# Designs tried in a protein design run: designed miniproteins, single chains, continued (2). Part 109

Each design is a single chain, and the fold is of that chain. pLDDT is the mean over its residues in the fold that is shown.

## One batch from the design tools (miniprotein)

Design m7772
Fold by ESMFold2-Fast:
Structure m7772 (fold): chain A 72 residues (1-72)
Amino acid sequence: SDERLNKAREEIIEVAKQSKTLDQVVLVAAATVLLSGAWFAQSLGQDDVADRLLRQAEEVIDEARRQIEADR
């Protein structure tokens, strides 16, 4: 779903702006790679692969957000 991909992209940008530690930056980088893979898989019609990569990106975004909240 393009809506889910766009939402994940927006959340990565939000989390990236709030990232202060190396660990947080690494999580943002990992989420970006996973999201890029999901976009690529979707462009090839590999919807199941795209959904799996997007789910992993969403999990990494949530972990980065939790770490940012813990460092407040």
Scores: mean pLDDT 85

Design m7773
Fold by ESMFold2-Fast:
Structure m7773 (fold): chain A 119 residues (1-119)
Amino acid sequence: KVLFIGDKKNIEKALEDLGLTDEEVFHIDPEGLSLEEILNKILELEKQHKFDYRIVDSSVFEKYSIDEVVTLVGGFLPGEKIYLYGIPEEKKEELKKLLNEVIGEDAVEKHIFFIEEKE
């Protein structure tokens, strides 16, 4: 099961790039939502579903601050993998640094993956 947080138009491409096309996908569109509203939607879905993967696309990084994005990705479940898809290079280094400070380098390396958008 995949939790996708981002623009609907990016879902198919991200799933193809990650080899997750056969997975059941649950989508949260960040358009018009506050960070608190997204976190509440994640918690509600996690009560009903066990996610193996969380994908966060570039649209989240355009809308929210780096601190807010760390809050969205730092709350991963045991065994969950977080894929950060199509993140701008300048934001990638800042985000990685803050994630290392908040959740620790070992947890970042095991659970959080920076994936380049293909083409």
Scores: mean pLDDT 79

Design m7774
Fold by ESMFold2-Fast:
Structure m7774 (fold): chain A 88 residues (1-88)
Amino acid sequence: SIATINRLIGLILSLIGDILDGRATRESVELAREAIKLAEQLLEEGDESAKKFVETIIRLLRELITLSTDPELIAELRELIKRAEELL
């Protein structure tokens, strides 16, 4: 739905904001988790364009890993990348 796409874009913009601020946080993980969930929903609804959102999320997650020194946060970001890759 348009509402799901708009929410997903908003989450992606928030993740870009975290990268521009030069920090990865617990909130970044939660934003990414929600973004992946919405991308999964769009794919289940037959929206193939959601694969481009998944590719974007993976790139943003890789950038967030470079900004983190927290091993637990890095582990969660890596798990989210694996989950997103399963959608492609």
Scores: mean pLDDT 87

Design m7775
Fold by ESMFold2-Fast:
Structure m7775 (fold): chain A 91 residues (1-91)
Amino acid sequence: DVEAKIEELKAKDEAGTISAADLKELNDLGIKMAIEKFGVDRSTLNKMMVNSLEVAEEMAELGILSADVAIGVLKTIEKQELEKKLKELLK
């Protein structure tokens, strides 16, 4: 169940235990859901895949991904990028 997996990953983010691999899985599940629910062909999705943030935003705008799922993915990716920048400043 894609939605159950997304909720599991959100719970990890709230607990502060989400990893880069978990964020990639969240993005991959969002793409899988878009294909399964909307029948969008894979080559079209691949063309839109510049990075996870851009993919989630474009998919939400096109209505391929549900808005709540896309927003969740975007927030998670933004949090990771902010934390990454903060860690670089501390090192």
Scores: mean pLDDT 58

Design m7776
Fold by ESMFold2-Fast:
Structure m7776 (fold): chain A 74 residues (1-74)
Amino acid sequence: SVTVDSLVRLAKRLVEEGIDPERVAYAVLLAAKEHGFTEEQLRELADKLVEAGFDPEIVERALEAVLNGENPLG
């Protein structure tokens, strides 16, 4: 089962492993969308990522891209 809290813990782990925070934010938000998260749940996940220490500008770009079906990473 995938939850907001489990995805935040995963995101923190991936950054600790040296993966770029922009890639991590996008990948985690995209995975949440693919697992059936609503827009409200995706916004909650984004807020929790910022609370966990992710850059708000990185998270906002990733969230908008996922909501619009775009890839902000190229």
Scores: mean pLDDT 85

Design m7777
Fold by ESMFold2-Fast:
Structure m7777 (fold): chain A 74 residues (1-74)
Amino acid sequence: MTPEHLRRLAKLMREMAEKKLSPEEQAEEFRKFYKETGDEAALELADIVEERGGFTPEELRSMATLLERVAERH
């Protein structure tokens, strides 16, 4: 993923946490991100959402923070 895609994904995760999206809505947002960027990591996130029943708002914020840190290193 590019640094810009990492920041965009982090922003999406924070927005999903704030809106308290359902697992189905989370999976759709990750698939939409893949269609817009081509990043396969977004498809893997959609699959994880379906397998585990979604991410909690706390998990989404933690992942967003990690993605932002990874983007800063590139």
Scores: mean pLDDT 85

Design m7778
Fold by ESMFold2-Fast:
Structure m7778 (fold): chain A 75 residues (1-75)
Amino acid sequence: MELVKELKELREKLKEKIKNSSVEEAVGMELRYIGIQIDLVLKYGVSFEEIEKNPEKLSDEVLKEFIAELKKILS
């Protein structure tokens, strides 16, 4: 539950940062975000939307790794 809340907050923060960035920066962040989403679907067969609805579909350890990758985009 705590990790899902952090995931939702990070995704919202990333969307706002993209919206408020230059075109070049926004495209770079969008491509990295899409890459992370594709990696999650290909490796684990779930989307971020599905994890937010059903937190048990992905282990906490794996979700922490994807949260860390999203945090790198925001840095």
Scores: mean pLDDT 83

Design m7779
Fold by ESMFold2-Fast:
Structure m7779 (fold): chain A 69 residues (1-69)
Amino acid sequence: SAAATVALREEIAGLLLQLSPEQLERVAAFLSELLGREVAPTLPAILAALGELSQEQLERLLAFLRSLL
Protein backbone atom coordinates (compact mmCIF):
# COMPACT_ATOMS: atom_id res chain seq x y z
CA SER A 1 0.00 0.00 0.00
CA ALA A 2 1.04 3.65 -0.39
CA ALA A 3 1.02 4.05 3.41
CA ALA A 4 3.33 1.03 3.77
CA THR A 5 5.86 2.42 1.23
CA VAL A 6 5.85 5.84 2.97
CA ALA A 7 6.44 4.16 6.37
CA LEU A 8 9.27 2.03 4.91
CA ARG A 9 10.97 5.09 3.34
CA GLU A 10 10.73 6.98 6.66
CA GLU A 11 12.25 4.06 8.65
CA ILE A 12 15.02 3.61 6.06
CA ALA A 13 15.84 7.35 6.03
CA GLY A 14 16.18 7.32 9.84
CA LEU A 15 18.55 4.33 9.70
CA LEU A 16 20.64 5.94 6.92
CA LEU A 17 21.34 8.94 9.18
CA GLN A 18 23.07 6.56 11.66
CA LEU A 19 25.52 5.14 9.10
CA SER A 20 29.25 5.84 8.74
CA PRO A 21 30.69 6.96 5.35
CA GLU A 22 32.01 3.40 4.85
CA GLN A 23 28.53 1.94 5.48
CA LEU A 24 27.02 4.50 3.04
CA GLU A 25 29.44 3.17 0.36
CA ARG A 26 28.04 -0.34 0.97
CA VAL A 27 24.44 0.94 0.75
CA ALA A 28 25.23 2.84 -2.50
CA ALA A 29 26.73 -0.35 -4.01
CA PHE A 30 23.62 -2.34 -2.98
CA LEU A 31 21.29 0.28 -4.52
CA SER A 32 23.41 0.50 -7.71
CA GLU A 33 22.98 -3.26 -8.25
CA LEU A 34 19.27 -3.15 -7.32
CA LEU A 35 18.44 -0.21 -9.66
CA GLY A 36 20.87 -1.15 -12.48
CA ARG A 37 22.54 2.28 -12.35
CA GLU A 38 25.28 4.04 -10.36
CA VAL A 39 24.16 5.57 -7.03
CA ALA A 40 26.73 7.93 -5.48
CA PRO A 41 27.85 6.96 -1.92
CA THR A 42 26.43 10.16 -0.40
CA LEU A 43 23.43 10.56 1.86
CA PRO A 44 21.55 12.95 -0.54
CA ALA A 45 22.01 10.56 -3.52
CA ILE A 46 20.89 7.53 -1.47
CA LEU A 47 17.85 9.43 -0.09
CA ALA A 48 16.90 10.50 -3.66
CA ALA A 49 17.11 6.83 -4.79
CA LEU A 50 14.50 5.82 -2.15
CA GLY A 51 11.80 7.55 -4.26
CA GLU A 52 12.55 5.16 -7.17
CA LEU A 53 12.17 1.95 -5.11
CA SER A 54 9.11 -0.33 -5.04
CA GLN A 55 7.79 -1.68 -1.72
CA GLU A 56 9.62 -5.01 -2.33
CA GLN A 57 12.89 -3.16 -3.05
CA LEU A 58 12.44 -0.98 0.08
CA GLU A 59 11.91 -4.15 2.16
CA ARG A 60 15.16 -5.62 0.71
CA LEU A 61 17.03 -2.39 1.50
CA LEU A 62 15.63 -2.35 5.07
CA ALA A 63 16.82 -5.94 5.63
CA PHE A 64 20.28 -4.98 4.29
CA LEU A 65 20.45 -1.90 6.57
CA ARG A 66 19.49 -4.00 9.61
CA SER A 67 22.43 -6.31 8.77
CA LEU A 68 24.80 -3.27 8.92
CA LEU A 69 23.54 -2.04 12.32
Scores: mean pLDDT 85

Design m7780
Fold by ESMFold2-Fast:
Structure m7780 (fold): chain A 96 residues (1-96)
Amino acid sequence: NPEERQKRIEEFRERRKKEADSWIQESRKKLEENQSSMKTEEQKKAYEDTLKYLEMVEKNPTDGKGVQDFLQELEKEKEQEEKKEQEEKLLLEKLE
């Protein structure tokens, strides 16, 4: 039955959207609770980046690629920062 198939597809999309909406709301609440414990500019930036990610998911809950690309960019920025810290430590050790 083509009509039953179409209805199941629509019901599946609605369920996924509801799940995404629930996850976004829970994530936003956790971020607000953690906001009071943020002490560094790095922690504040991570908070802002996470809010941007949640906004992207809210606008396009089925667009996994755009969300994944954004997460990869955030991971790359974190790796770059860690590499700078490690290079600084190695330079200090060589001067000893």
Scores: mean pLDDT 65

Design m7781
Fold by ESMFold2-Fast:
Parts: sequence; C-alpha cells; structure tokens
Structure m7781 (fold): chain A 72 residues (1-72)
Amino acid sequence: RASEVALANPVARELAELLESGLSEEEAAKIVREKVKEELRKKYPNMSDEQIEMAADAQVEYALDLLRELAE
C-alpha cells in the first residue's frame, strides 16, 4: 500500500528517481521542492507564496516518509 501511494504521488516518484540516479536525499529534496513550487505557482496562480512554500515543503516531507517506509 505504501508502494502504491508512493508511485501515485508524483513528488515521491521523482524523489525516488533522483535518489536511484545517485543524488543524496538533501540534493533530491532541494531539486524536487523547487520544481513543486514552480508547478504550484503555474497551476494555482491564486495561491499565496506562503501557501505554495508550505505545500511544497509538506509534499516533499510526506514523499520522503513514503520512500522510507518502502525501504527500497
């Protein structure tokens, strides 16, 4: 179930791909966080910068937890 949720979560999938390519967790999280912020700004122009930053941080943290549960 955690694997299904991680694969359905685009942030978790992108983090997993970057980690598998040899990037550190910190490097992968930084790249994905900036990408999520860009996508949120583009998709939800009415969201405040604070909401976008909080949403991106929450998504990355949640995705990292999902990947840790997979232990793969």
Scores: mean pLDDT 75

Design m7782
Fold by ESMFold2-Fast:
Order: C-alpha cells, then sequence, then structure tokens
Structure m7782 (fold): chain A 99 residues (1-99)
C-alpha cells in the first residue's frame, strides 16, 4: 500500500532524492508525476536488495524521461531495469514520464 511504499522510499531517501533531482532536471514541469514512479522504483530496489551506482541512477532517470533509449543503456543498467520489471515490452512506465 501507499504508506508501506512511502516508508520504503524514506529508508532509501538518498536514492529517491537523486532520482527526483535527475527527473526534475529533465522534465521540471511534471515533478508530481515522477513521485509515484520514484517511490515504486525505491520499493522494488529494497525488495530485491539492489544497490545502484550514481551512473545507473542517472541512466535510469534519463531512460524514464525519454532522453535515452534502452539499447543506449549500459548492460548493468539494463539488468537492473529487467529486475525492477521495467523492460522494452513494458511501455507504460516509460510513457508515464513523457506526458
Amino acid sequence: NDLEIIKKVEKYKSLAREFIKQLEDYKPEAPIKYYWQTREIAYRLDEKNISLSKTEIKEIAAFLTGKISYSELSKSTQAVLVKLGINTKLRLPMIAFEN
């Protein structure tokens, strides 16, 4: 539920904050739209015990905002997106950041 996800986001505040900052830099007109997606990403990272580098955070933010395609991502970042349930067949999460 939302409360549990918010608690997970707070635990991973440094990662969520970096994601929000990168997303706002790419699409500052829609920051509220990014809140739910960043929260979901933070939750899945915690659930799967995944640690991200600063480069992977930046690449994921760029991918979600449509600045970079999946094929342009590093192999490490591609593997992370697959584990998070975000892949080239799941267009809805990516599209959500473009409108």
Scores: mean pLDDT 61

Design m7783
Fold by ESMFold2-Fast:
Structure m7783 (fold): chain A 77 residues (1-77)
Amino acid sequence: MERLAEEYLDLALELDRYRREHGSTDTELDAEAQEVEARLRALEEELAKHDGEEVERLLTRIAEERLSEEELERWRL
């Protein structure tokens, strides 16, 4: 579960950075963002097989450790 949570956060942050930097209308960026979204969905499905409370705590802990306050707020959106 820890590896899945880390990968999920890494991909979620990448998606957030791409959307923030380029917006949603760049064709190449949009295609890359869609691939990241597909990977995120697969990871969400894997994480859904685990205890939801434990997953939430783990994701929050990793996010707080790796993210600034501003980045963490954007990631939640």
Scores: mean pLDDT 68

Design m7784
Fold by ESMFold2-Fast:
Structure m7784 (fold): chain A 75 residues (1-75)
Amino acid sequence: SKKARFEEALARWRASPTKVPVGDLLREALEAVAKGDYEKAREYIRKIYELLQLPITEEDIEKELEIFKELIEKW
């Protein structure tokens, strides 16, 4: 179900070294994907990683964007 997929993605996200409550940025990223604004979604994903002082490449951002797309678009 959509809920089960979202919970899986959230569990994977929270299991990452980030483990920080970034709920507002996460919500904004998901809303941007839902609207098809992928550039805005990339900016929010980048902000999350920057806030957590974690290195991230453009390829890593694209992989995160794919996960968000699956949660929003595919279901």
Scores: mean pLDDT 69

Design m7785
Fold by ESMFold2-Fast:
Structure m7785 (fold): chain A 94 residues (1-94)
Amino acid sequence: SKVEAALAAAKELSSDPAILADVALAIAFPETQEKFPLTKEERADKKVIANRVKDELVALGASVEEANALKEAILSGDVDKTLEILGGILSKLS
């Protein structure tokens, strides 16, 4: 699926859960990049990236609870949990 391809591609590009989640979302739903653009400076801030990913997913129809759980996983540095939660959310949206 496009979700599995996006997650696999993101994993190859970064081991940072914030960057990984942002990249996977951009690949699966490229329209989100236009709706929620980040500056280069903001992309250096993991909390800004995590909040942006949460806001984009909620805008796409994800539950606030699931999007917040993803944000917490990103901020904790848990790559496996980030992939699990993100994959579940993206699969429901696809």
Scores: mean pLDDT 77

Design m7786
Fold by ESMFold2-Fast:
Structure m7786 (fold): chain A 91 residues (1-91)
Amino acid sequence: DVVITPEMLEEVLDTVSEALKLIGEGLKLLLTSKNEKEKEEGLKLIKEGLEKMLAEMEKKAAEAGVSEEELEARKAQLEKQYKEVLELIEK
């Protein structure tokens, strides 16, 4: 068991909060977009948020000794969910 310090928890929560904020702002732009450029900006923000979450998860999983196979499986699942959201928005 890894002892999670308050500082480590704050770092993770801050990164996740920023990622969720970017995803939320991106979704808002996609739902309210009046042109293709605004849609591209929304998608870019969602992608940036997802990449921040994946990077933080990868870093913390490696520090916690999580297997490379499990990390890759989780990463693939998140990427699949992202693509499914994009497909729904493009419809």
Scores: mean pLDDT 72

Design m7787
Fold by ESMFold2-Fast:
Parts: sequence; structure tokens; C-alpha cells
Structure m7787 (fold): chain A 65 residues (1-65)
Amino acid sequence: AAEAARAAALEAARAGHAGGATGSWGAYQNLVDGDADGARKGGEAGLAAEPSSPGARRGYEAATA
């Protein structure tokens, strides 16, 4: 889960989707810390900022798995 969220953040960043990248990176950090609620909120925020971003969607999926 954490590795998938990190990969999603990098994908969003490469696509220029700053909101998606930030949300997915937040999800990654919270998953590493064991904070499932924080991870979910990060994934939701990224997807809300960039709804059409594949990276944001993957970050949300990783955060809610």
C-alpha cells in the first residue's frame, strides 16, 4: 500500500498534477506511519484536486485498500 501510494504520487508529479501528487504523497507518509485515516484523507484530497489524474486515482486506491 505505501509503495503504491508513493508510485502514484510520482506518476501525478510527472504528469504535472500537483494536487494529485501532494495528496498521494501525504497518503504514502501516513501509510508508513500507520495512520489509516490520514492516508485516506490524503488520497481523497488528491483525487478531489485532480479527479481525472490516473496518479491521484491510484493514490486514493492505495490509501483505501
Scores: mean pLDDT 80

Design m7788
Fold by ESMFold2-Fast:
Structure m7788 (fold): chain A 68 residues (1-68)
Amino acid sequence: MDIFREIDKLMEKGEVDKAKQLIDEMRAQHSDAQLEAAARQAAAEGILSGQIEESFILMKKAIDKLEK
């Protein structure tokens, strides 16, 4: 699952709306627990370095709460 890489790239590019849509699409097909498990697997494989849960949560928060 390369979705976390795509989200990270979209956030780096400032395409926050696209990143939000990506997360919504993932949630439509997967539970939050499955998405978090996938994020942990990606981190274990070296895709996410050292910031497993915080990186994923930060992505979700930054995307979801960019416009507070």
Scores: mean pLDDT 59

Design m7789
Fold by ESMFold2-Fast:
Structure m7789 (fold): chain A 61 residues (1-61)
Amino acid sequence: SVDDVIEELRKTLASLPEEVQEEVIDVIREKGDTPEAREERARIVFSHQLSPAALERFLAA
């Protein structure tokens, strides 16, 4: 079910800020578990896996 997917995502994304977790979860609530929603979730996670400063440092390396 969607609720089970949401619970697993909260556990998987526990290292990320709660605001980022909620952004990912909202995509599932709005669009379901579709390929397009999975791509959007991946982009959200990727953009927030590093702090802006750490991301810029990573891109500069």
Scores: mean pLDDT 68

Design m7790
Fold by ESMFold2-Fast:
Structure m7790 (fold): chain A 94 residues (1-94)
Amino acid sequence: SLLAEFEEEVRRRLEELYATLTEPEERRVVRLEREFLELGERAAKEGVTEEMRERVAEIQRELERLREATERLRARLEEALTPLAEEIERRLEE
C-alpha cells in the first residue's frame, strides 16, 4: 500500500540521517581500533612498555565514551522523530 511505501521511505531517511550525524564518531572509533591493533602488534614484537599500557587504557576509555555517545544520540533521534512519524501516519489515515 501507499502507507507501507511511505513508512519504508521515512525509515530509510531516518537511517541516512543517523549515519550522517554519527559519521565523525564512527570514524574516530575506527581510528582508535586501528591504533589499538597496531599497539598490540608492537607489544608482541618489542615487548609491553609502561607508555603502551597507558595508551591502551586511554584508547579503551575513549572507545567506551564514543560508544555511549553514539547510543545516546541514536536513542534521542528515535525519541524525537517517533512523534513526528506517528503524526504523519495519523494524518495519512484520516
Scores: mean pLDDT 73

Design m7791
Fold by ESMFold2-Fast:
Structure m7791 (fold): chain A 113 residues (1-113)
Amino acid sequence: ELSEEEREKLIEATNRLLEKLGLEPVDFSSPEEALRTMLEALSKHNDIDKLAELLAEAFDIPVEAVRAAIKYYILTGTTDPEEIREVALAHGATEVQARLLARVLIYAKTGRF
């Protein structure tokens, strides 16, 4: 479950991502709806480096942590958010940043949002 801080950061990150894609920011009542909208917007970008930069800027996460997490996810095929969280933390992410990144990558993989 997302904490209140994580929900707020997810909505803010979604709005920043939409702005970078040239779309209008929106106000979401549901963090799950915000995450789905963000993932749908990201699906238009097939470049891993550009995806890492977009996520890093939208979530205010160190780009090295995002790249390391994406690389680990691709190499291992993991569906365990804890593994992604640990990788992100090792590369300079905060606990909140690492948990948000893990959730985004796992839900992008599983199609649950």
Scores: mean pLDDT 72

Design m7792
Fold by ESMFold2-Fast:
Structure m7792 (fold): chain A 79 residues (1-79)
Amino acid sequence: APVLPAFATGDDALSPEEAREAARRFVEAARAAGARPVAVVVGEPNAGARAFAEEFRRAGVPVLYADSVEEGLALARAA
């Protein structure tokens, strides 16, 4: 199954509630498409990024940490 990475950065203006909703929708869509979701947190996590990561963990989705989007893509491809 293809890997679908979802990214959260410290620059994202999502509230914790919006981040949880986005994470739930992403997991549902990825699994419906037959893909394996992976979450990537880039840089220092803000409250939204933490809520995003927690929701993915609750769904049994791997959560990876990276210093850049390029590093995050490489880690997601290897996962």
Scores: mean pLDDT 80

Design m7793
Fold by ESMFold2-Fast:
Structure m7793 (fold): chain A 80 residues (1-80)
Amino acid sequence: GQEEADRGLKMLNEVLATLPSSASLIEQAQAVADRASTLPKDEALLLLGAAQWHLSTSSDRGAATRARSILSQAAKKILD
């Protein structure tokens, strides 16, 4: 629901705040994946869902594709 989406977005913003403003989409996706690996399954999936939407909207199609791959691999490991 909305509360879950808001929690995912809050966690995403906290991760992004730890990175320099010059961080690439790939670096952002890796930081998100690293944080998700330390969270309980439900919280990790909320973070990854928020990140997938946000980080996949780049005009750099190559970077967006790689970022999406990193997030998908992280989700698969959590769902195994």
Scores: mean pLDDT 81

Design m7794
Fold by ESMFold2-Fast:
Structure m7794 (fold): chain A 99 residues (1-99)
Amino acid sequence: SSMVQEIENLTTLTLKSVEELKELAEEYKKKGDEQTAELYLGIAESLKRMTAAILVNIYLRNPEPEIEEAVRKALKKLGFSEEEIEELLERHRKLYEKA
């Protein structure tokens, strides 16, 4: 579906950005600038977390099995464990069910 393709595209763009930020962090670490390296690593982690929140929101608005599978796969590619994925989905599901 077009939504599955959009999930895949967003995931790919996020992974590329995270990799580039990690490369920047490594370069600053090699130069002895650990504070700037930590800043870029923090930005990379924030990007992953923000994208995860967007992906979970897409699933909650479109709770079809195909979309759930695409979102779970995307979260795994972003480096989330199966346990973290279940916690994210359950936490957000409970929030929406109470609203």
Scores: mean pLDDT 87

Design m7795
Fold by ESMFold2-Fast:
Structure m7795 (fold): chain A 88 residues (1-88)
Amino acid sequence: SLLEVALRVLGRLQALLAADPALAEEFARRMEAALESDDVAAEVEALVEELAARLEEAEGRPLSPEEREGLRLVVERAVASARELRAR
């Protein structure tokens, strides 16, 4: 299922961010920018493309279309969760 693919991609993304503190800081800053943006969907797409490129570079292989959709789901859910926390 797409959810299972998303959970696997999430695990890979977490490993990447744990190995690269500078990328983790960049991701945090871009997440904050996305939350303040007038076009959250465009910010999500830009973040998905950047994270996909970083994962492909780290693993030495291209992401499948299903893995890219899983990554999009992960990013969309992270943004939604951050917006909910910010509203409190």
Scores: mean pLDDT 82

Design m7796
Fold by ESMFold2-Fast:
Structure m7796 (fold): chain A 91 residues (1-91)
Amino acid sequence: GPETLKKTATPGTYLVKFEVTVDGKKFEGYGTATQLSDTEWKVRGTVHIDGTVMDVSGTVKETSPGLYEGEGTITFPDGTKKPAKIKLKVP
């Protein structure tokens, strides 16, 4: 099954798998989520689009139990930035 959250050596930081939506298209991202509050997390990671690795960063908030959603930024290898939506689902 999809492991969406895994503890790291850094307190309050977890390895995560998340959904990234950019220009209406959905991609799978991998990275870390750091807890900011009981309902908010900072997400940082990468997403692979057509063989290119993009950086993703954003903040997600719990919208329903176990579902975290928010807005972030995707950064292209040339440094261009675009808005992205981030969704993280945990059991």
Scores: mean pLDDT 79

Design m7797
Fold by ESMFold2-Fast:
Structure m7797 (fold): chain A 65 residues (1-65)
Amino acid sequence: SLSSLSTEQRSQFLTVLYKDDDWHPTEQQVRDAAKKVGITLSDEEAKALSNATSPQEAADILLGR
């Protein structure tokens, strides 16, 4: 569950995902970022994150908000 991630893991994941200031990562880029941080994502979670329009929206998804 994404809600079980530590604050540090969420911060690292967002940094890897948005390293190029790109707000619109592909599902594959989301999955690759998760793999680098050691996070396992479901297909639904990866799609939700790829549809986030900002780093803040992605952070809220990771917090289960």
Scores: mean pLDDT 73

Design m7798
Fold by ESMFold2-Fast:
Structure m7798 (fold): chain A 82 residues (1-82)
Amino acid sequence: SPAERRARERARDELLVGVFEGVMEIAIAVGKLTNTPKEELIKLIEETYKKTAEWVRETHPNAEEVVERLEEVLEKILKEIE
């Protein structure tokens, strides 16, 4: 049904945002453990965000809402690096 399809699309968007946040948190944890320079870690995170946002815009029907949520995660993660 269309309702089931909408629910699956929303679940996929939620999973993507959650996975992105988890990957970013792991990147910070590993960066801290390996004493990675802050500027190098920031560059990696920003490049990962950019690639993810581009992929979302190409593949997701609700792309702008998902990208906005990814931007919120990025802001939180960049604050954690400071």
Scores: mean pLDDT 84

Design m7799
Fold by ESMFold2-Fast:
Structure m7799 (fold): chain A 84 residues (1-84)
Amino acid sequence: SERDKIIERMEEILKEMEEIVKELLENPNASVEQKILAQFKLLSVSSDYWLLKKNPNLPIEQMKLMLETAEVLLEDLKKLLEEV
């Protein structure tokens, strides 16, 4: 289903984000601000994923917006990692 595809992609995004956040947290060249920002981006996507999994009646259009936000935040994290 469309819902299952969105959930699967969100899980892939979360896995990548967790790996990037771990690298940033372990990097001595990353600032405290960069480390905090990275953790907030991961928390945002994790929160959306939790809401998506707990609410089977969530509109598909809202789920698509959550996925689009997650994609943007993943790209932001990749750029942040490139700066350190």
Scores: mean pLDDT 89

Design m7800
Fold by ESMFold2-Fast:
Structure m7800 (fold): chain A 58 residues (1-58)
Amino acid sequence: MLPTKEMLEEIEKAKPEMDEFQKFLVKGVLTVLGVKEYEKEAEEFKKKMKEKAEKLKK
């Protein structure tokens, strides 16, 4: 289901209140749904998730 513009605006308002993990999940879902305005931020969060996963493989 494609998110409406109103839903995207509510997510933007909530972003400052989200912890880092919640932001990763939201960006991942929006990227899968093809929301271009979140693509760049989703890539940054994806990189941070990969870094954390690599450190857990110590």
Scores: mean pLDDT 63

Design m7801
Fold by ESMFold2-Fast:
Structure m7801 (fold): chain A 100 residues (1-100)
Amino acid sequence: KREEIIEEAKRKLKELFPEEEEAVEKLLERALEDPQGSLEFILDRLSTLAGRPAPPLPVSREELEALVAEALARATSEEQKRVLEGWRLLGLTLLELLNL
């Protein structure tokens, strides 16, 4: 189950960033060393982009997706939107792993 979640996230992130496959693997490896701290970092980044304070943990899937939607509404480039989708995928993956 855990391995399946990780492999699915890796697959989706590599599809989103085909030019950065090695960087995606390194990012996932680093995030998995500290899933809670990595989720907190992602929430801080998304909250800054959305123009609101970071929510405290624990956070729900709905709260994370709301932050991503607010950040996406403020995004002005296709590249910025792709990066935000990457943060969404990684954040949701870490949240799922922390709830196992």
Scores: mean pLDDT 81

Design m7802
Fold by ESMFold2-Fast:
Structure m7802 (fold): chain A 91 residues (1-91)
Amino acid sequence: SEAAAKALELVGVEAPSPEAAMAAILRAEAARLLAENPEDAEVRLAALQGLLYVALRLGDEAAVEALLAAAPEEWRPELERAIAEVRELLA
């Protein structure tokens, strides 16, 4: 899409495949969400959980890793729990 192409251009990401491009987009969006709403942890956490669900559904392990790496350390236990629950549903 035009929006995806512009996002890749703005973040300076080169990707060898659509899956790698998706991982890069999800990583950039997680970083943006974490930066834009520092005062609203609930909204930011919910948005990050949604991005993780999409990455898991796509089987994009690189995106899952990137999203966890972008999250504040204090959110990681909650996010890891959500990942485990989604993996059980997808198995």
Scores: mean pLDDT 67

Design m7803
Fold by ESMFold2-Fast:
Structure m7803 (fold): chain A 61 residues (1-61)
Amino acid sequence: SEERKEILKEIAEKLREIGDAANLYYTGVGLIKKGKETGDQKLIEEGEKLKAKGAEGLGMK
């Protein structure tokens, strides 16, 4: 039905937004981990910024 097509389209759009936010979040997590392993404070700070942006996009905080 047309209603099902519209629902699937909305789900696809939400999945794209979630994907973008998840990429930011997990990139941030990876940078923080790498920064802690190498003692790179700038890398930790950059990772925390990206993680925060991704978390916001995922509706976490």
Scores: mean pLDDT 84

Design m7804
Fold by ESMFold2-Fast:
Structure m7804 (fold): chain A 71 residues (1-71)
Amino acid sequence: SMDQLTDALLRHAEDVIVRMRKQGKSDKEILEEVNREIDSLVRHLGRRYKLSEEQQQEIKDKVMEEVKKLI
């Protein structure tokens, strides 16, 4: 389901945030990297599960809103 995909992507994003924080990366660098990785993963999953561009954007937006709260 889209909710399961969103949850999995959010867990991945949280792992990236923790790793980059430990490396001393800035909030800006973390946000830019997470955005790149989530965009790539959503496109890959969109092909796999036949998600529309709009559905892909909705998943990305939900993940990135939660990510912004963590930074």
Scores: mean pLDDT 88

Design m7805
Fold by ESMFold2-Fast:
Structure m7805 (fold): chain A 100 residues (1-100)
Amino acid sequence: LTPEEELDVVLAIMEITLAVLLNDAKRGITLTPEEAERIIKSIKDLAQQAVELGADPEEVKRIEKLAIEGVKAATTDPQKAAELFEQALDEISRLAERVR
């Protein structure tokens, strides 16, 4: 894969991850603290990969922050988590469109 193709794959994985989290939050599914920690680590790893592949660090950091806040909210407030995941999804979709 070219770096551009690898970036598209990484952004697609982040988008799918956020979409799944949003769907679960909309259904009122609450994460355990252990689940939240694992998901946060995964989000951080994907964000780091996106930056290394040439994505704008400031845009990626903003998406990462929204996603992490969403995961933390999902342990106590699924409705707030859904709000944050929806914002993160909107931003990553716009980033992915510009990379394509």
Scores: mean pLDDT 88

Design m7806
Fold by ESMFold2-Fast:
Structure m7806 (fold): chain A 64 residues (1-64)
Amino acid sequence: SPVEERIAQLERQARAVKEQLVTDVKAEAKRRGWSQEELEKRIAEVTEQVDRWLQAQIARVRAE
């Protein structure tokens, strides 16, 4: 359905954004000498923000 196609596109966009943010966070952690705990915390924070955005967008699309 058109709704399912839009959701699939949003999921692909969210995945690409998360991959880029995780890559950037890992690169920063390596440069700054962050602990594994700090790295995991930062990855969790940025991925949760993207997941929250995605769920809000999916809810909006499904409400149409």
Scores: mean pLDDT 88

